Designed miniproteins, single chains, continued (2). Designs and how they scored, part 30

Each design is a single chain, and the fold is of that chain. pLDDT is the mean over its residues in the fold that is shown.

## One batch from the design tools (miniprotein)

Design m5011
Fold by ESMFold2-Fast:
Structure m5011 (fold): chain A 91 residues (1-91)
Amino acid sequence: MSGAPSPEDAYKFGYSMAGLNSPMMRTILRNTAQALADQGADESLLALTKGILDSGHPYAVDNAQIVYDVALEQGHTELAEEIRRMIEEYK
């Protein structure tokens, strides 16, 4: 099937993962963010971050920071700055 990452799917995934502050779940989130960044799926990566933050879980900011770190590590500096602004707006 056409596997273009959907911003809606990314949002729902982020929302579900935001409260899961275990090493395994952080690894899954990091791998998902890396895959989206590698595909240039900027809108999906932003939606992932928004889903995480909108969850309101205690670990939401920590999980959103993982997405920020991935975007920065992959050289998507403009996307990383937008993610950083989203985190600042919610915290």
Scores: mean pLDDT 77

Design m5012
Fold by ESMFold2-Fast:
Structure m5012 (fold): chain A 91 residues (1-91)
Amino acid sequence: EKEHEELLKKLIKLFSEGKYKEAAELLLEKAKKEKLVTEEGVKLAEELIKLGKYLEAIQFIGAMMVLSEAGKEEEKKKLEEVVKEGIEKLK
């Protein structure tokens, strides 16, 4: 779909420019609009971005989107718990 093509095009441009924070924020907004991330997942992704962990935020958001499309609700909860514990260790 045109919408996915536009997202990928923007992400490639941001990655080529080293704008990982903007890439993470763009991916999070897309996931929120498509309801492919939980409220807890949004909070965790925002915290990773605040901590400067942009690549980890991108990986987490991407994994949440894939798990949501696959209907893997238990795996999403496990991923959220792992990320939450990781964030606590970084503080």
Scores: mean pLDDT 82

Design m5013
Fold by ESMFold2-Fast:
Structure m5013 (fold): chain A 76 residues (1-76)
Amino acid sequence: ARAAVEELIARLAELALTSDLETESAITMIIMQATVYLLAGDPRGALEVIARGAEALGTPEALELARRAREALERA
């Protein structure tokens, strides 16, 4: 689970760099929330935050990251 969270945070950070300011701000909030859960020792909570946040963004790139987060949750 932890490795999946770290990979998804890295991909979200890459997406933020190529996004508009509003989308970048939303992605930054997802990354911050997921990081808090990961530091608290809750990688499952971090995956849930990533999945829900990416689903809310609704872009094709974000929805693919949401799918990967949901897949990682099913394996956790």
Scores: mean pLDDT 83

Design m5014
Fold by ESMFold2-Fast:
Structure m5014 (fold): chain A 95 residues (1-95)
Amino acid sequence: SAEEIIERSLARVRALLEAAGVPEELREQILARLRDKLEAVLAQPVASREEFLAVLGRALRELETELVTELGVPHDLADAIARAVYLEVAEALAA
């Protein structure tokens, strides 16, 4: 389900942020923005899985920019977050 994909993605990113030593307040801000992006992407009608992954990729690039420019997240960490989410969602859709 969409909610299962969101929760798995959030859990993976939370673990990544904790391992990177990100403070709790900033972790919750990052996770909230990620949830909003994933809810918006998963609510869109799409013709194919390929179209869905293209929409997801764009949303994650927008999120990466927002994390860096608005929350001061390092570029490498923002890229790692986007990559982790993309792989988690792509794997869930392949099943």
Scores: mean pLDDT 86

Design m5015
Fold by ESMFold2-Fast:
Structure m5015 (fold): chain A 64 residues (1-64)
Amino acid sequence: SLGEEARRAALAAGLDERDAQAVAGTVQMLHDLGRDDEAERLLAAARAGDAEGAKQLMTELGFG
């Protein structure tokens, strides 16, 4: 699932388990709701190793 991929990418980028789980849950939820642009932005930041960018996006979405 996209959530599993996002969690793995976030952990590889250096996020802790709590932040990685939050990113994963948010990516999966946004995808399930058809908000693919927002889901892809979080997933892309995690895949790029941009831990700070991912955290900033999470803050804007109410999880950071």
Scores: mean pLDDT 79

Design m5016
Fold by ESMFold2-Fast:
Structure m5016 (fold): chain A 93 residues (1-93)
Amino acid sequence: MEEIERLKELYSKVKDKEKFLKTPIVLDRPTPLHEAARAGDLEKVKELIEELKKLNVPLNIVDPQGRSALDLAALYGTEEVYRLLKEAVLEQK
């Protein structure tokens, strides 16, 4: 849950939600959500999505290469992980 605390802190520093959504948050390293999505770890992705939704943290956080968890699921993960992440991203809209 250290990732969730870090993302929550980043989100709380952004007072303007519109500015946050337009400007990708570039981290110095991939988050556990990025790693789980790339690995195709469906159980881990489900847990992390639920925690991020609970904290109202956007899923548009990008890794140092400018890729979101959804991008990594599309490139390296499974179809089920991609579908789950896509649905979660759409729900935040």
Scores: mean pLDDT 68

Design m5017
Fold by ESMFold2-Fast:
Structure m5017 (fold): chain A 73 residues (1-73)
Amino acid sequence: SMEEKEKKEITEKLLAEVEPALAAALALSDEAEREAAVRRLEGLAEQAKKAGDEKLAEALRAAAARLRAALAA
């Protein structure tokens, strides 16, 4: 259980750290590809929520929202 919790925490930190770089990279892609990336993150957040990983679901939803906002700017 400790390893599982540690992996979740590392994943959340990576999502927080890489999200700005990912947003910048996606800004150079086609709109359809950018929207698909945001949709994938939203889908993963729902799967995490259903699996009982509320913290990961929150991190993924936050990443998707920030990506959507960055791509709209």
Scores: mean pLDDT 68

Design m5018
Fold by ESMFold2-Fast:
Structure m5018 (fold): chain A 139 residues (1-139)
Amino acid sequence: EKIDGNHPAALYLSFGLYYYRLKNYDLAKKFFDKAIEVAEKDPSVSPVFLGYIYYQKGNFYKDLGKYDEAIKWYEKAIEITEPLNSLLAAQAYYNLGLIYKERGEVEKAIEYFKKAVELSKDQNPELAKEGEKLIEELK
């Protein structure tokens, strides 16, 4: 079931995304951190929603070019969402593949794109096709 949009974790996430879009990165980080703190302490928050907050913080750091921080947050999102067969794990693996491609770490990029394809082929065939194209381009 989905978290209520009035829940504090969802509200803080919305503020984080809002300030991120405005390129106010200090406030974006502050509200992402608050969303995580509230979500981690509330057992009523779904693991998929907690993983989604981690995933968005990964996107935030990736867009800032802070790839080591982005990797850390994508790995946290994968850890909580992959056992649930969530499409979110596939999206996080795909973004890890893009980071390693940008770093020139071709073999790691291919491995992560393969994981993204495997997890998405039934739930999001378009993401699977994009991953397959990137694997072929990197061979």
Scores: mean pLDDT 88

Design m5019
Fold by ESMFold2-Fast:
Formats: sequence, C-alpha cells, structure tokens
Structure m5019 (fold): chain A 71 residues (1-71)
Amino acid sequence: SLEEIKRRIEELKERLERLRETASPEQQGLIDAALETLERGLRSDDVELAEQLLESAEAIFRRVERLRREQ
C-alpha cells in the first residue's frame, strides 16, 4: 500500500539523517541525494513511483554503507 511504502520511506529517511551526522563530506553528498529522492516519494500519490524512489534511495544507502565498510 502507499501508506506502507511511505512508512518505509520515513524509516529510511531517519536512518540516513542519523548516518549523515558521522559521514564524510563525500558520503554526505550521497546521503543528501537520497534524502531528496525520499522527499519526492513522500509527496507522491502514485504507489509505483513512490516505490521506485524508495528503491533508488535504498541503492544509495547500500553504496554509502559499503564505502564505510571499505575504510
């Protein structure tokens, strides 16, 4: 449901905002891009679009976590 997808977007947004507090400048740029994508998802009334935006932000989140593990 759209409500379920928006809940997942809000959860990921909170995780990204917390991660940003200890992120490097390069990682902060990636996190900011993901946060902008999630904000677009929250404004959407289209389930499919909101899901695609969530998936895009999740991909960025995974990239940031990988970068942190490789340090």
Scores: mean pLDDT 86

Design m5020
Fold by ESMFold2-Fast:
Parts: sequence; structure tokens; C-alpha cells
Structure m5020 (fold): chain A 79 residues (1-79)
Amino acid sequence: SLLDEVQAMFDVLREHQAEIEGAKGAKGRLDTVKAVADRFVERYGVPSETVRRLFVISVRPLFLGESDIKELEDYLNSL
């Protein structure tokens, strides 16, 4: 269900919180967040459009520029 997929997303983000918080610089944060998305795909398959949007919203505070958010959105849409 959508609720199970959303719960799985938050569980993966929680498991990798220390890696995300430890990432340095815009590129380091982007690479880490992309790797977390890859781990979600490995465990659960390609996320739905709704989960991709919620993932971006959940990690948005880690990024200072809209270009970084756009790159993440493009990456997730390429999955």
C-alpha cells in the first residue's frame, strides 16, 4: 500500500541518518542522498511518484540551492 511504501521510505532515511548528517559539502550531501535512494530501490523497488516527491520534501532542508534539488529530482525520475 502507499502507507507501507511511505513507512519504508522513512525507515530507510532513519537507518542512514548518520551518513546523511555526516556528509560534507553540496556534492557530498547529493551523493549520499542518491545512495540512500539506491538502497531503497534495492530493497523495495522503484518508488512511486508520490514517494519520490515525499523523499525530496524530506531531504530538502539539507540543500541550500534549487539546482541541487533539481539534480536530485532528475535522478529519482530516471529510476
Scores: mean pLDDT 81

Design m5021
Fold by ESMFold2-Fast:
Structure m5021 (fold): chain A 64 residues (1-64)
Amino acid sequence: SPELEEKLEELKKFALELLKQDPNIDLGQISQLVADRARELGLSTEDRRRIMIEVTKYLQELKE
């Protein structure tokens, strides 16, 4: 849905900003912070799981 796509892009931006501010940050730590942000945005458990998979793939591509 367009709303989920917007939230996914916001969370990808958030994750990228975390990585830029601290290049030595652990991917697991970024994932935890992004998951916390997704909860604050009011995403359902199912939508949060889907988004976290996409954000994790995105971060792994940037690190590798």
Scores: mean pLDDT 80

Design m5022
Fold by ESMFold2-Fast:
Structure m5022 (fold): chain A 110 residues (1-110)
Amino acid sequence: SSLEQAHDDAVNRLAQTSQQQAEESAAAVRRAGEALGLSQEEIDAWVQQVKDGLDGMKAVADRLEALARENPEARDVLLAAADTLNASAAAIEQANQETLELARKVQEAL
């Protein structure tokens, strides 16, 4: 029961972390898009990529890093946004790994 409770708690933490990190990353993307002079439609598309999951967060982070090399005037804002997305992705990956490891321990204890 303690391992099952730990797994349930980890699943809930993963969901909460994923939601919170997606919202923080979305805010960073909006700031970066505004600094680049992007249209609201383009900003909304990038925000949706981030909210769609981990792969989207990484893809947008890579895009921001590439654009920082091409846009020196916006570089600091773009790199700060990329750092936020990479940190968010790492936090979600860690929470997911902890959840998977606890699931394995529950299965082995049955």
Scores: mean pLDDT 86

Design m5023
Fold by ESMFold2-Fast:
Structure m5023 (fold): chain A 96 residues (1-96)
Amino acid sequence: STVYTPAEKQISNLVVMTNIQLLDVESVEEAIELLEKTLAEIEKIMREAGFSQEEKRKLLDSFLNSAVLTLGQILSDEEVKKIRERLQERVQKILE
């Protein structure tokens, strides 16, 4: 049974808003800037709410997969791959 905490609701809203904004990006650099900003906000919320490493990993993986699917609608496969690799590096740093 899914029980959403205030922190989980806040993160869910950030993910939805970011995916909507991603549809308007015109370049790899704009997508990376938007996604890095959202990841920094998610990291802060997870840290302040006391998320476990397992909870952080699952949520960040879910966010990354969601963003990649959205970007695949507007950018080339090669551009999406570059963004995914950059975000995976960022996620790894957050989990350290």
Scores: mean pLDDT 83

Design m5024
Fold by ESMFold2-Fast:
Structure m5024 (fold): chain A 109 residues (1-109)
Amino acid sequence: TEDIERQKKKFLQEKKEVMQQIDDTGKKNLGKLEEVLDQSVVDEWRDQMNKMKDEVESMFNSALELIEEGDFEGAESMLEMTKAETKKRIAELTAAVDKKVDEELKKKK
């Protein structure tokens, strides 16, 4: 139980940091879109970001279940995959937002 509690504490800290990165990046990217797009289109981007956040949270929940089962190696592997996938998705989302902003600004010329 003591090893499980230690692993849970580490897991919850890393989950908090990753989820905060998603929220911070989301707020910044949505702010950029709000300057050039109608609210209905911004809401579509917000929905895509919420879906990504839900998928990442599901991956963290799977890692937590592995910790509770005592599979610390499996949990660590899942956590590292979740962090790598999140970083990739954040980069792809930011690139898509920057491209959309550039396209809309060119249309206003």
Scores: mean pLDDT 84

Design m5025
Fold by ESMFold2-Fast:
Structure m5025 (fold): chain A 85 residues (1-85)
Amino acid sequence: DKEELLKRLEELYRRAVEAIRAGRKEEALKYVEEMIDLLLEHGLIDEETARDILEYLRELIEAGRYEEAIHALKILVDSVKETLK
């Protein structure tokens, strides 16, 4: 169900953003990994894209580049929303 997928993705996005803003890097990365796994399981991204996005977001979060990480996650969620319309 596309609606349930989007709802789950948005919930994970909110939790990731909250963890990032709180400086809880390990928790933030777990939510990001769960988001990427969800997109992979539903065939919305391929394995190469998933790896590239995860590495990019991990680098930003570990470096404390939180605004950039949040922006990248927002773009990812918005792209999925457009694809599911």
Scores: mean pLDDT 87

Design m5026
Fold by ESMFold2-Fast:
Structure m5026 (fold): chain A 90 residues (1-90)
Amino acid sequence: APMTEENREAARKIIDLIRQAAAASTDPEVKATLERMAAEMEKALAEGRIGTVLVLGSLASSLAPQVKEQLEEQNKVIADSLGDAVTAKS
């Protein structure tokens, strides 16, 4: 999948939102899970695997309800960039 600068910036915003949700969490288990997901996304981003970032971002939105709408907005940026094969009408 092509990794554009736009996708890279959207992915970094997703990672930042997940880390912010982790920092705001008072539950140590939820915090640890969100931090682990953010770390996995950073690795996927470094490897140019934008599809993996999109999948992990969608999973994270179910674990971080406080930032869910913002995560979905950034996921849409990546999905729109990747085209119809991902989420043209989701």
Scores: mean pLDDT 75

Design m5027
Fold by ESMFold2-Fast:
Structure m5027 (fold): chain A 98 residues (1-98)
Amino acid sequence: MTQENAKKLLKELYSEKASPEENLELEIKLSFAVAQLVIAGRSEAARRLADAVIALVKAGKLEEAMEYLERAIAAILAGDEEALERVIREAEAAAREL
């Protein structure tokens, strides 16, 4: 998956309650996180993170989705695989409670 493909998909997920700036920030952060994980050979983690974030955004929980993305990006940049897995599990749990 390329960053360009991820950006195109995210444009389909426009939230009526979010500002254009918030939607763009989400698109950039999600595309970055997914690209980094795919490059690292962590395509399953990338898919799990993307699915959970997209579900939260569709449910109108944009602020919560952004918090999980920021935590995931921090874990990716730190190379902290345990923190990354914890964040993904928490995001998936939040998405299941919708």
Scores: mean pLDDT 78

Design m5028
Fold by ESMFold2-Fast:
Structure m5028 (fold): chain A 75 residues (1-75)
Amino acid sequence: KQEEQDRELLERLRQRVAALPASVRQQIIQDALLRMQAAGLPLPQTPAQQQQLRDDILLTYVAGLLAQQRKLEEL
């Protein structure tokens, strides 16, 4: 049902993340971490959890850009 569409969407998001320059990816991660600290959210302390958080931040950012781009394309 939904699972195949979700898997294709995730793959597209990963491809868009890979297309971002390294400097831009680092800035997105730093901005997100700063906002999380300001909101009092707990930050992961293990390297594996930190890597997972970085991946989640980048995927969320790209998903947001795609949503904004769809609104612009509707104009």
Scores: mean pLDDT 75

Design m5029
Fold by ESMFold2-Fast:
Structure m5029 (fold): chain A 76 residues (1-76)
Amino acid sequence: DQVSRRLITITRSVGGDVQRLRDAIRRGDTRTIADIMGDIHRKTGTMSPDIQRFIQQISQSSPDDMWRILQGRFSG
C-alpha cells in the first residue's frame, strides 16, 4: 500500500527518530509516539491525514494492540 511505502521512506530518512519510536512503542507511550511522529512530519513534510488517523487509532488501543499494529507496520 502507498501508506506502507511512505512509512518505509520516512523510516529511512529519520533513522534516529525510528529508534526512539520503537523504544516508545515498547513502553506503550502513546504521547511519546505522537511527539516522535510529529518530529518526523516536521523533518519530512510528508505525513498525511491518513497517518494522523493511524496515530489516533493506536492511541485509543490497548498497549498490546498498539505494539502489534505498529510492529507490523514497521517490520513488514
Scores: mean pLDDT 59

Design m5030
Fold by ESMFold2-Fast:
Structure m5030 (fold): chain A 76 residues (1-76)
Amino acid sequence: SMEEEILRRAMKLLDEVGKEIAKALEKNRNDEKKIEELYRLTEEFERRARERIEAMDLEGLEKLAKETKEEIKKIE
């Protein structure tokens, strides 16, 4: 179904972003300011991702994932 495909793609995107966040947290484990920024970015991503999933907006979710990965790289 379309919902199953969207959920499958959403889970893959969430896993990809989660992996980048985990790597950034490990790299910055001794930098409290960067850790706080990464946690704020995680909360914002989770909220905005939920909105896109509920709206069945896969394109918006893919864009959000890309933008979030770029913000993670800026913090690193």
Scores: mean pLDDT 85

Design m5031
Fold by ESMFold2-Fast:
Structure m5031 (fold): chain A 74 residues (1-74)
Amino acid sequence: MDERKAILDEMSKKVAEYYRASQTDKKKAEEIKKELLKLAEEYAKKTGDPSFIEEAERMLKVVERAPENREAAR
């Protein structure tokens, strides 16, 4: 099973980029966020596994909420 691993790796990379961008550039972060969500939806449709969408949303929520209460807001 390489498809799931490859998809997770791609999503992880985008989440990391989103996390970094969310602290410095809100416009870039929003672009990455939308791209990540579309990527997760595309993979969920192709693999029949909706957990990719749930995973992406969970990661985004953690990043989006955390910067306001953590020092990682810059």
Scores: mean pLDDT 72

Design m5032
Fold by ESMFold2-Fast:
Structure m5032 (fold): chain A 71 residues (1-71)
Amino acid sequence: SVDTILAQSQSLRDTSQQLKNQSENLKKKGEEYYKIDKKKGDELFKKSKELFDKSQSADNGARLLDDLARS
């Protein structure tokens, strides 16, 4: 069961990292588009924030599973 919990924790960490990378890429695109089309830039910033928030939730879930595995 510990191996299963650690595998789930690792999966959430991988998901969190992927979402953080996607968030940062959208933020960079948002900065680029904001100079040309502010509405498009705003939409990209909003999506970036959404992905960042999801990454934090995944990271928090991984930490809880790590703590459970240590118990």
Scores: mean pLDDT 89

Design m5033
Fold by ESMFold2-Fast:
Structure m5033 (fold): chain A 58 residues (1-58)
Amino acid sequence: SALEKARKEAEEIAQEFKDYLLSFPEVSEESAEIAAEAVFEQRLRLLEQEAKKKEEEE
């Protein structure tokens, strides 16, 4: 539950960041995709770690 919410939250953040980057004409779709993927992986790792800690405490 908490882990799945963390994943969805990371996906949403990454998608919003990608859309934000694509609003700039100098940013290519490929560059935005790579940046969004990096943000997704980093955020997912942090949020999963935090969610797992909360589940173990509850």
Scores: mean pLDDT 78

Design m5034
Fold by ESMFold2-Fast:
Structure m5034 (fold): chain A 59 residues (1-59)
Amino acid sequence: SGEQKRRQFDQRFLELSEQQLKDVDQLLATTKKESADGYKRLAEEVKRLRERVERLRKE
């Protein structure tokens, strides 16, 4: 039957699309991880600088 064949194709296409989406999601996660780590380090450095400036202003 044509409908069953079409449903099978659609299901197979969906499975393949999900696999591709998974690969893209891994790439995005890797990029976000590196970006987040960089942001975190910058935030820590800014915090330390602000602490030093505050001590310097009081002295």
Scores: mean pLDDT 66

Design m5035
Fold by ESMFold2-Fast:
Structure m5035 (fold): chain A 97 residues (1-97)
Amino acid sequence: SHMEEVRKKLLELESELNFILSELSKYMSQKYGISTDEAARLIIQNKVPPEVKEKLNEKLKEIAERFNFSDEQIEEILNKPTFLDAYDLMKKLILEG
């Protein structure tokens, strides 16, 4: 059913975003000598160095493209002020599609 397909997409999105959060948290922990929990908080709040923000935006763009969002929708996602705001928009777009 359409509702089952939407639920599956939401679970896939959550899994993909949790994976990139984990990977970038490990990267920041190794590079900057902070805990992975501390790194995750900084990523979620968009309080990261420009190079980490660039990596995050690249991964968010790749995920959004796989979910077949339009170029305009992808630009709106990448312009959100926090990781959670980007995630909320992506969930909304899946629910409305």
Scores: mean pLDDT 88

Design m5036
Fold by ESMFold2-Fast:
Order: C-alpha cells, then structure tokens, then sequence
Structure m5036 (fold): chain A 73 residues (1-73)
C-alpha cells in the first residue's frame, strides 16, 4: 500500500469511529502526498457509499474528501 492509500484508509476508519477531526487530517495529508490516489480511492464503489453514508453525521469530513478529489483531477 502507498502512504497515501494508508492515510485514506485511516481517514475512513477514523470517521466511522467518530473522530471527524483525525479523519479530516488524514484525508488532507493523503491529498498533499498524492492527490491522484485520492481520486482513485474515491472511485471505488464501496468508498463512495461509505462517504455518502457519512454526509449527515460528518459533513466536514465529506466536504474535505470532495475537495481533495477535485484537487486530484
């Protein structure tokens, strides 16, 4: 796994664990290391569903992820 992929996985895990602040930090770090890897990760259907399921509970995390994806395009 690349460092960016590892950070993206930690971001999702932190969000589901209720730690939105850490989740946001992990996504931002992944985007700084490899913005294209963020786009590839978000293209995974299970990841899109996971992020979509968090929109109401953790809007800041979802917004950060969406902004990171746009940066990687």
Amino acid sequence: MTEAQNLLGKGIKSAFSGDEESAVKYIKKASEIDPQEVVKFYEIPDVKEAVESLKEKYPKFVKTFEEAVEKGK
Scores: mean pLDDT 81

Design m5037
Fold by ESMFold2-Fast:
Structure m5037 (fold): chain A 83 residues (1-83)
Amino acid sequence: MPVPDTPEVKKLLEEAERLAEELERLTREAYTLGVLSAEEYAGAMLLAVAARIADLSTEEEIRKIIESLKRLIEEIEKKIREA
């Protein structure tokens, strides 16, 4: 069930954790600026939670979570810049 304790998986989990923290920070900032809807805020926070429990997933699932985090971070940063 939990992913194996390989150095590669540990690196992925550390990256997911860092990206989740960054997403939470940016999401709160964007919501405060009024550039996110309540639905967009909820979706971003749910993805951050998924990243923080990624150690319950497969390596492939962790990589997909990281990719989703990166894409959403870029989208939110763009909305903040255009605010």
Scores: mean pLDDT 78

Design m5038
Fold by ESMFold2-Fast:
Structure m5038 (fold): chain A 119 residues (1-119)
Amino acid sequence: MLEDVERALEEARRTGADALVINVLSPEKAKEIAERFGPRLAELGITAVVTGSKEAVDAAVEALRKHGARSIGFDASTLDEARANAPRLLEELQKLGVRRAVMAGDGSTNLALAREAAA
């Protein structure tokens, strides 16, 4: 997970992406990601879009915001949750002016969320 986030963040930096989509399934990993990457996301002005289980997403968003990183969270650990949250995700990304996003880690849930948001 951390290596996937590091790779995706470097890709976002090189390509000028506005957002990084991170899937988190545990609060422990969410806090570790926020501690390691939050300051860099804030410095680069990249918005963190956090998907996954509610507890992990809430922990990640709170910790990322404490590091000054813009972050939004979506409870999207299942396809049904992704479908329910897709309109809100699209609206928030449009409000933030996000035009390009990079996905980190296992893209299955992130891909489902992105596909529903584009439908």
Scores: mean pLDDT 73

Design m5039
Fold by ESMFold2-Fast:
Structure m5039 (fold): chain A 87 residues (1-87)
Amino acid sequence: MSDDQLISRVTLTSARAVKRLLEQGDVDGALQTVRDTLNWLETLPETPLRSKMIQGLRDVGDALEQGDVDSALEKLEELIRYAEKEL
């Protein structure tokens, strides 16, 4: 599996988990999942795909920290669609 496929698969899995947690009202769990995934991505070599996934997750995390769940879900759906295209 390529590093880009691994990045896309992990980001997709995490994004889907964040969406499920938000649908259950678990904002704290969603934020923790975003932070854990960002910490892991930041350990990998810098690539355009890594940078895009990090930015997408940061945008989701920022919206959640502001209490804007609707904006977070919109950004999350965009990230999911992008990650699916890279598989």
Scores: mean pLDDT 84

Design m5040
Fold by ESMFold2-Fast:
Structure m5040 (fold): chain A 65 residues (1-65)
Amino acid sequence: MVKELIAQSRKYSDLSEEYLKKGDTEKALEYEKKSADLSVKAGLVTEEQAKEGIENMKKEAEKVK
């Protein structure tokens, strides 16, 4: 169900943000990728938009490493 995919994507996005704030950049990227994948699967964003989100997280991760 698309609604469940959106809910899971949102949870992973929240986890990604929490891990980034805690300095766990590896887990932050992992959860951002999971969130992005589910968002694309749910039809909520395009593959290109998801890729942009992951790239932004990588840039933030590089700053806090």
Scores: mean pLDDT 78

Design m5041
Fold by ESMFold2-Fast:
Structure m5041 (fold): chain A 72 residues (1-72)
Amino acid sequence: HMAEALRRIEELARRVGATPQELLFAAGKLINGGLTDEWLEELAKRFGASPEELRRAVEEAAQLLIDATKAG
């Protein structure tokens, strides 16, 4: 289950121009309540993505991690 979650996160990262590690870090920040709109906009500029696209990818990655931990 966790392996499948990580594979999907790699696909999401590729779509927004991020590395899987960068997307995992952002997803972890969202889960811990530390993700701000300001930080997300800064990252989106660095990755060449829209803030809406990056937010969606981070939310999907966070949900994948949460679901994987609940299933194990």
Scores: mean pLDDT 80

Design m5042
Fold by ESMFold2-Fast:
Structure m5042 (fold): chain A 87 residues (1-87)
Amino acid sequence: SRVEELEELAERILKTESEEDVEAIGVPLRLVYGREVHNIETPLTRRAEELVERILERNEVTEEDLEEAREIRRELEEEVERRLAER
């Protein structure tokens, strides 16, 4: 299943020694996992799905993928910060 493919991809990424790269790609992976497993959808879900699909198709993570992951993470952090400000 796609969930199993995502878990395998996450395990490969976690074997890298770059914590920053793991954190960056972790956000898109969690968004896709949330959609597939919990039917959770966010405005960033489609971008995350497209990124993860490209990674799975190539069976590798490129620097361009990491840059897109960082953009998704930044936009998600901005949304979370906005919601927290609505106290």
Scores: mean pLDDT 67

Design m5043
Fold by ESMFold2-Fast:
Structure m5043 (fold): chain A 95 residues (1-95)
Amino acid sequence: SLLENTKERVDKIFELALPKLTPEEQAIALRFKERIDEHIENAKKRVEEMKKAGVSDEEIKLQEEFDVGAIDVAVTVFLHSLLSPEEVREIGEKV
C-alpha cells in the first residue's frame, strides 16, 4: 500500500540522516520520527474505518495520497532544519 511504502521510505530516510547528526540532534530526530510513525499508523486506521463505512476505493486512494503528501512535506521540512540543502537532496536521491 502507499502507506506501507511511505513507512519504508521514512525508515530509510532516517537511517541515512541519523549518522550526519550530533547525539543531541539524533535525539530530536528520533522523537520526530516517532510522531511520523504515529501519523502513519493513524492514517492506516482512517483507511480501515473508511473501508468499513463502504467508502469507494477511489476515495480511499485520494485519502492515502493526501496523507502520504502531508508526511513527505513534514519530513522534508524537518530534515532542512537539521541538514544542509545538499545533504537533504542526496538523501532524497537514495530513497
Scores: mean pLDDT 90

Design m5044
Fold by ESMFold2-Fast:
Structure m5044 (fold): chain A 72 residues (1-72)
Amino acid sequence: MPRWVIERAIEELGESKNDEEALRSLEVLEQNKDLFDEALIEKLKEAAEKLAKNPGISEEVKKRVEELLKSL
């Protein structure tokens, strides 16, 4: 999978308006954990911080993003 697809999925995760949008991006990221380097991990941390502040996203989805970050 090209790096730009992972970068786009991270960006779309941070800009997600609801759980459906967040889960769509999150599934792509979870399936491609082996492609993460330190730069992508930092971008994902920024997206996770934006998501954590979003009241339109459930705590379950926010926790799943944090579990992904812990696994990297």
Scores: mean pLDDT 83

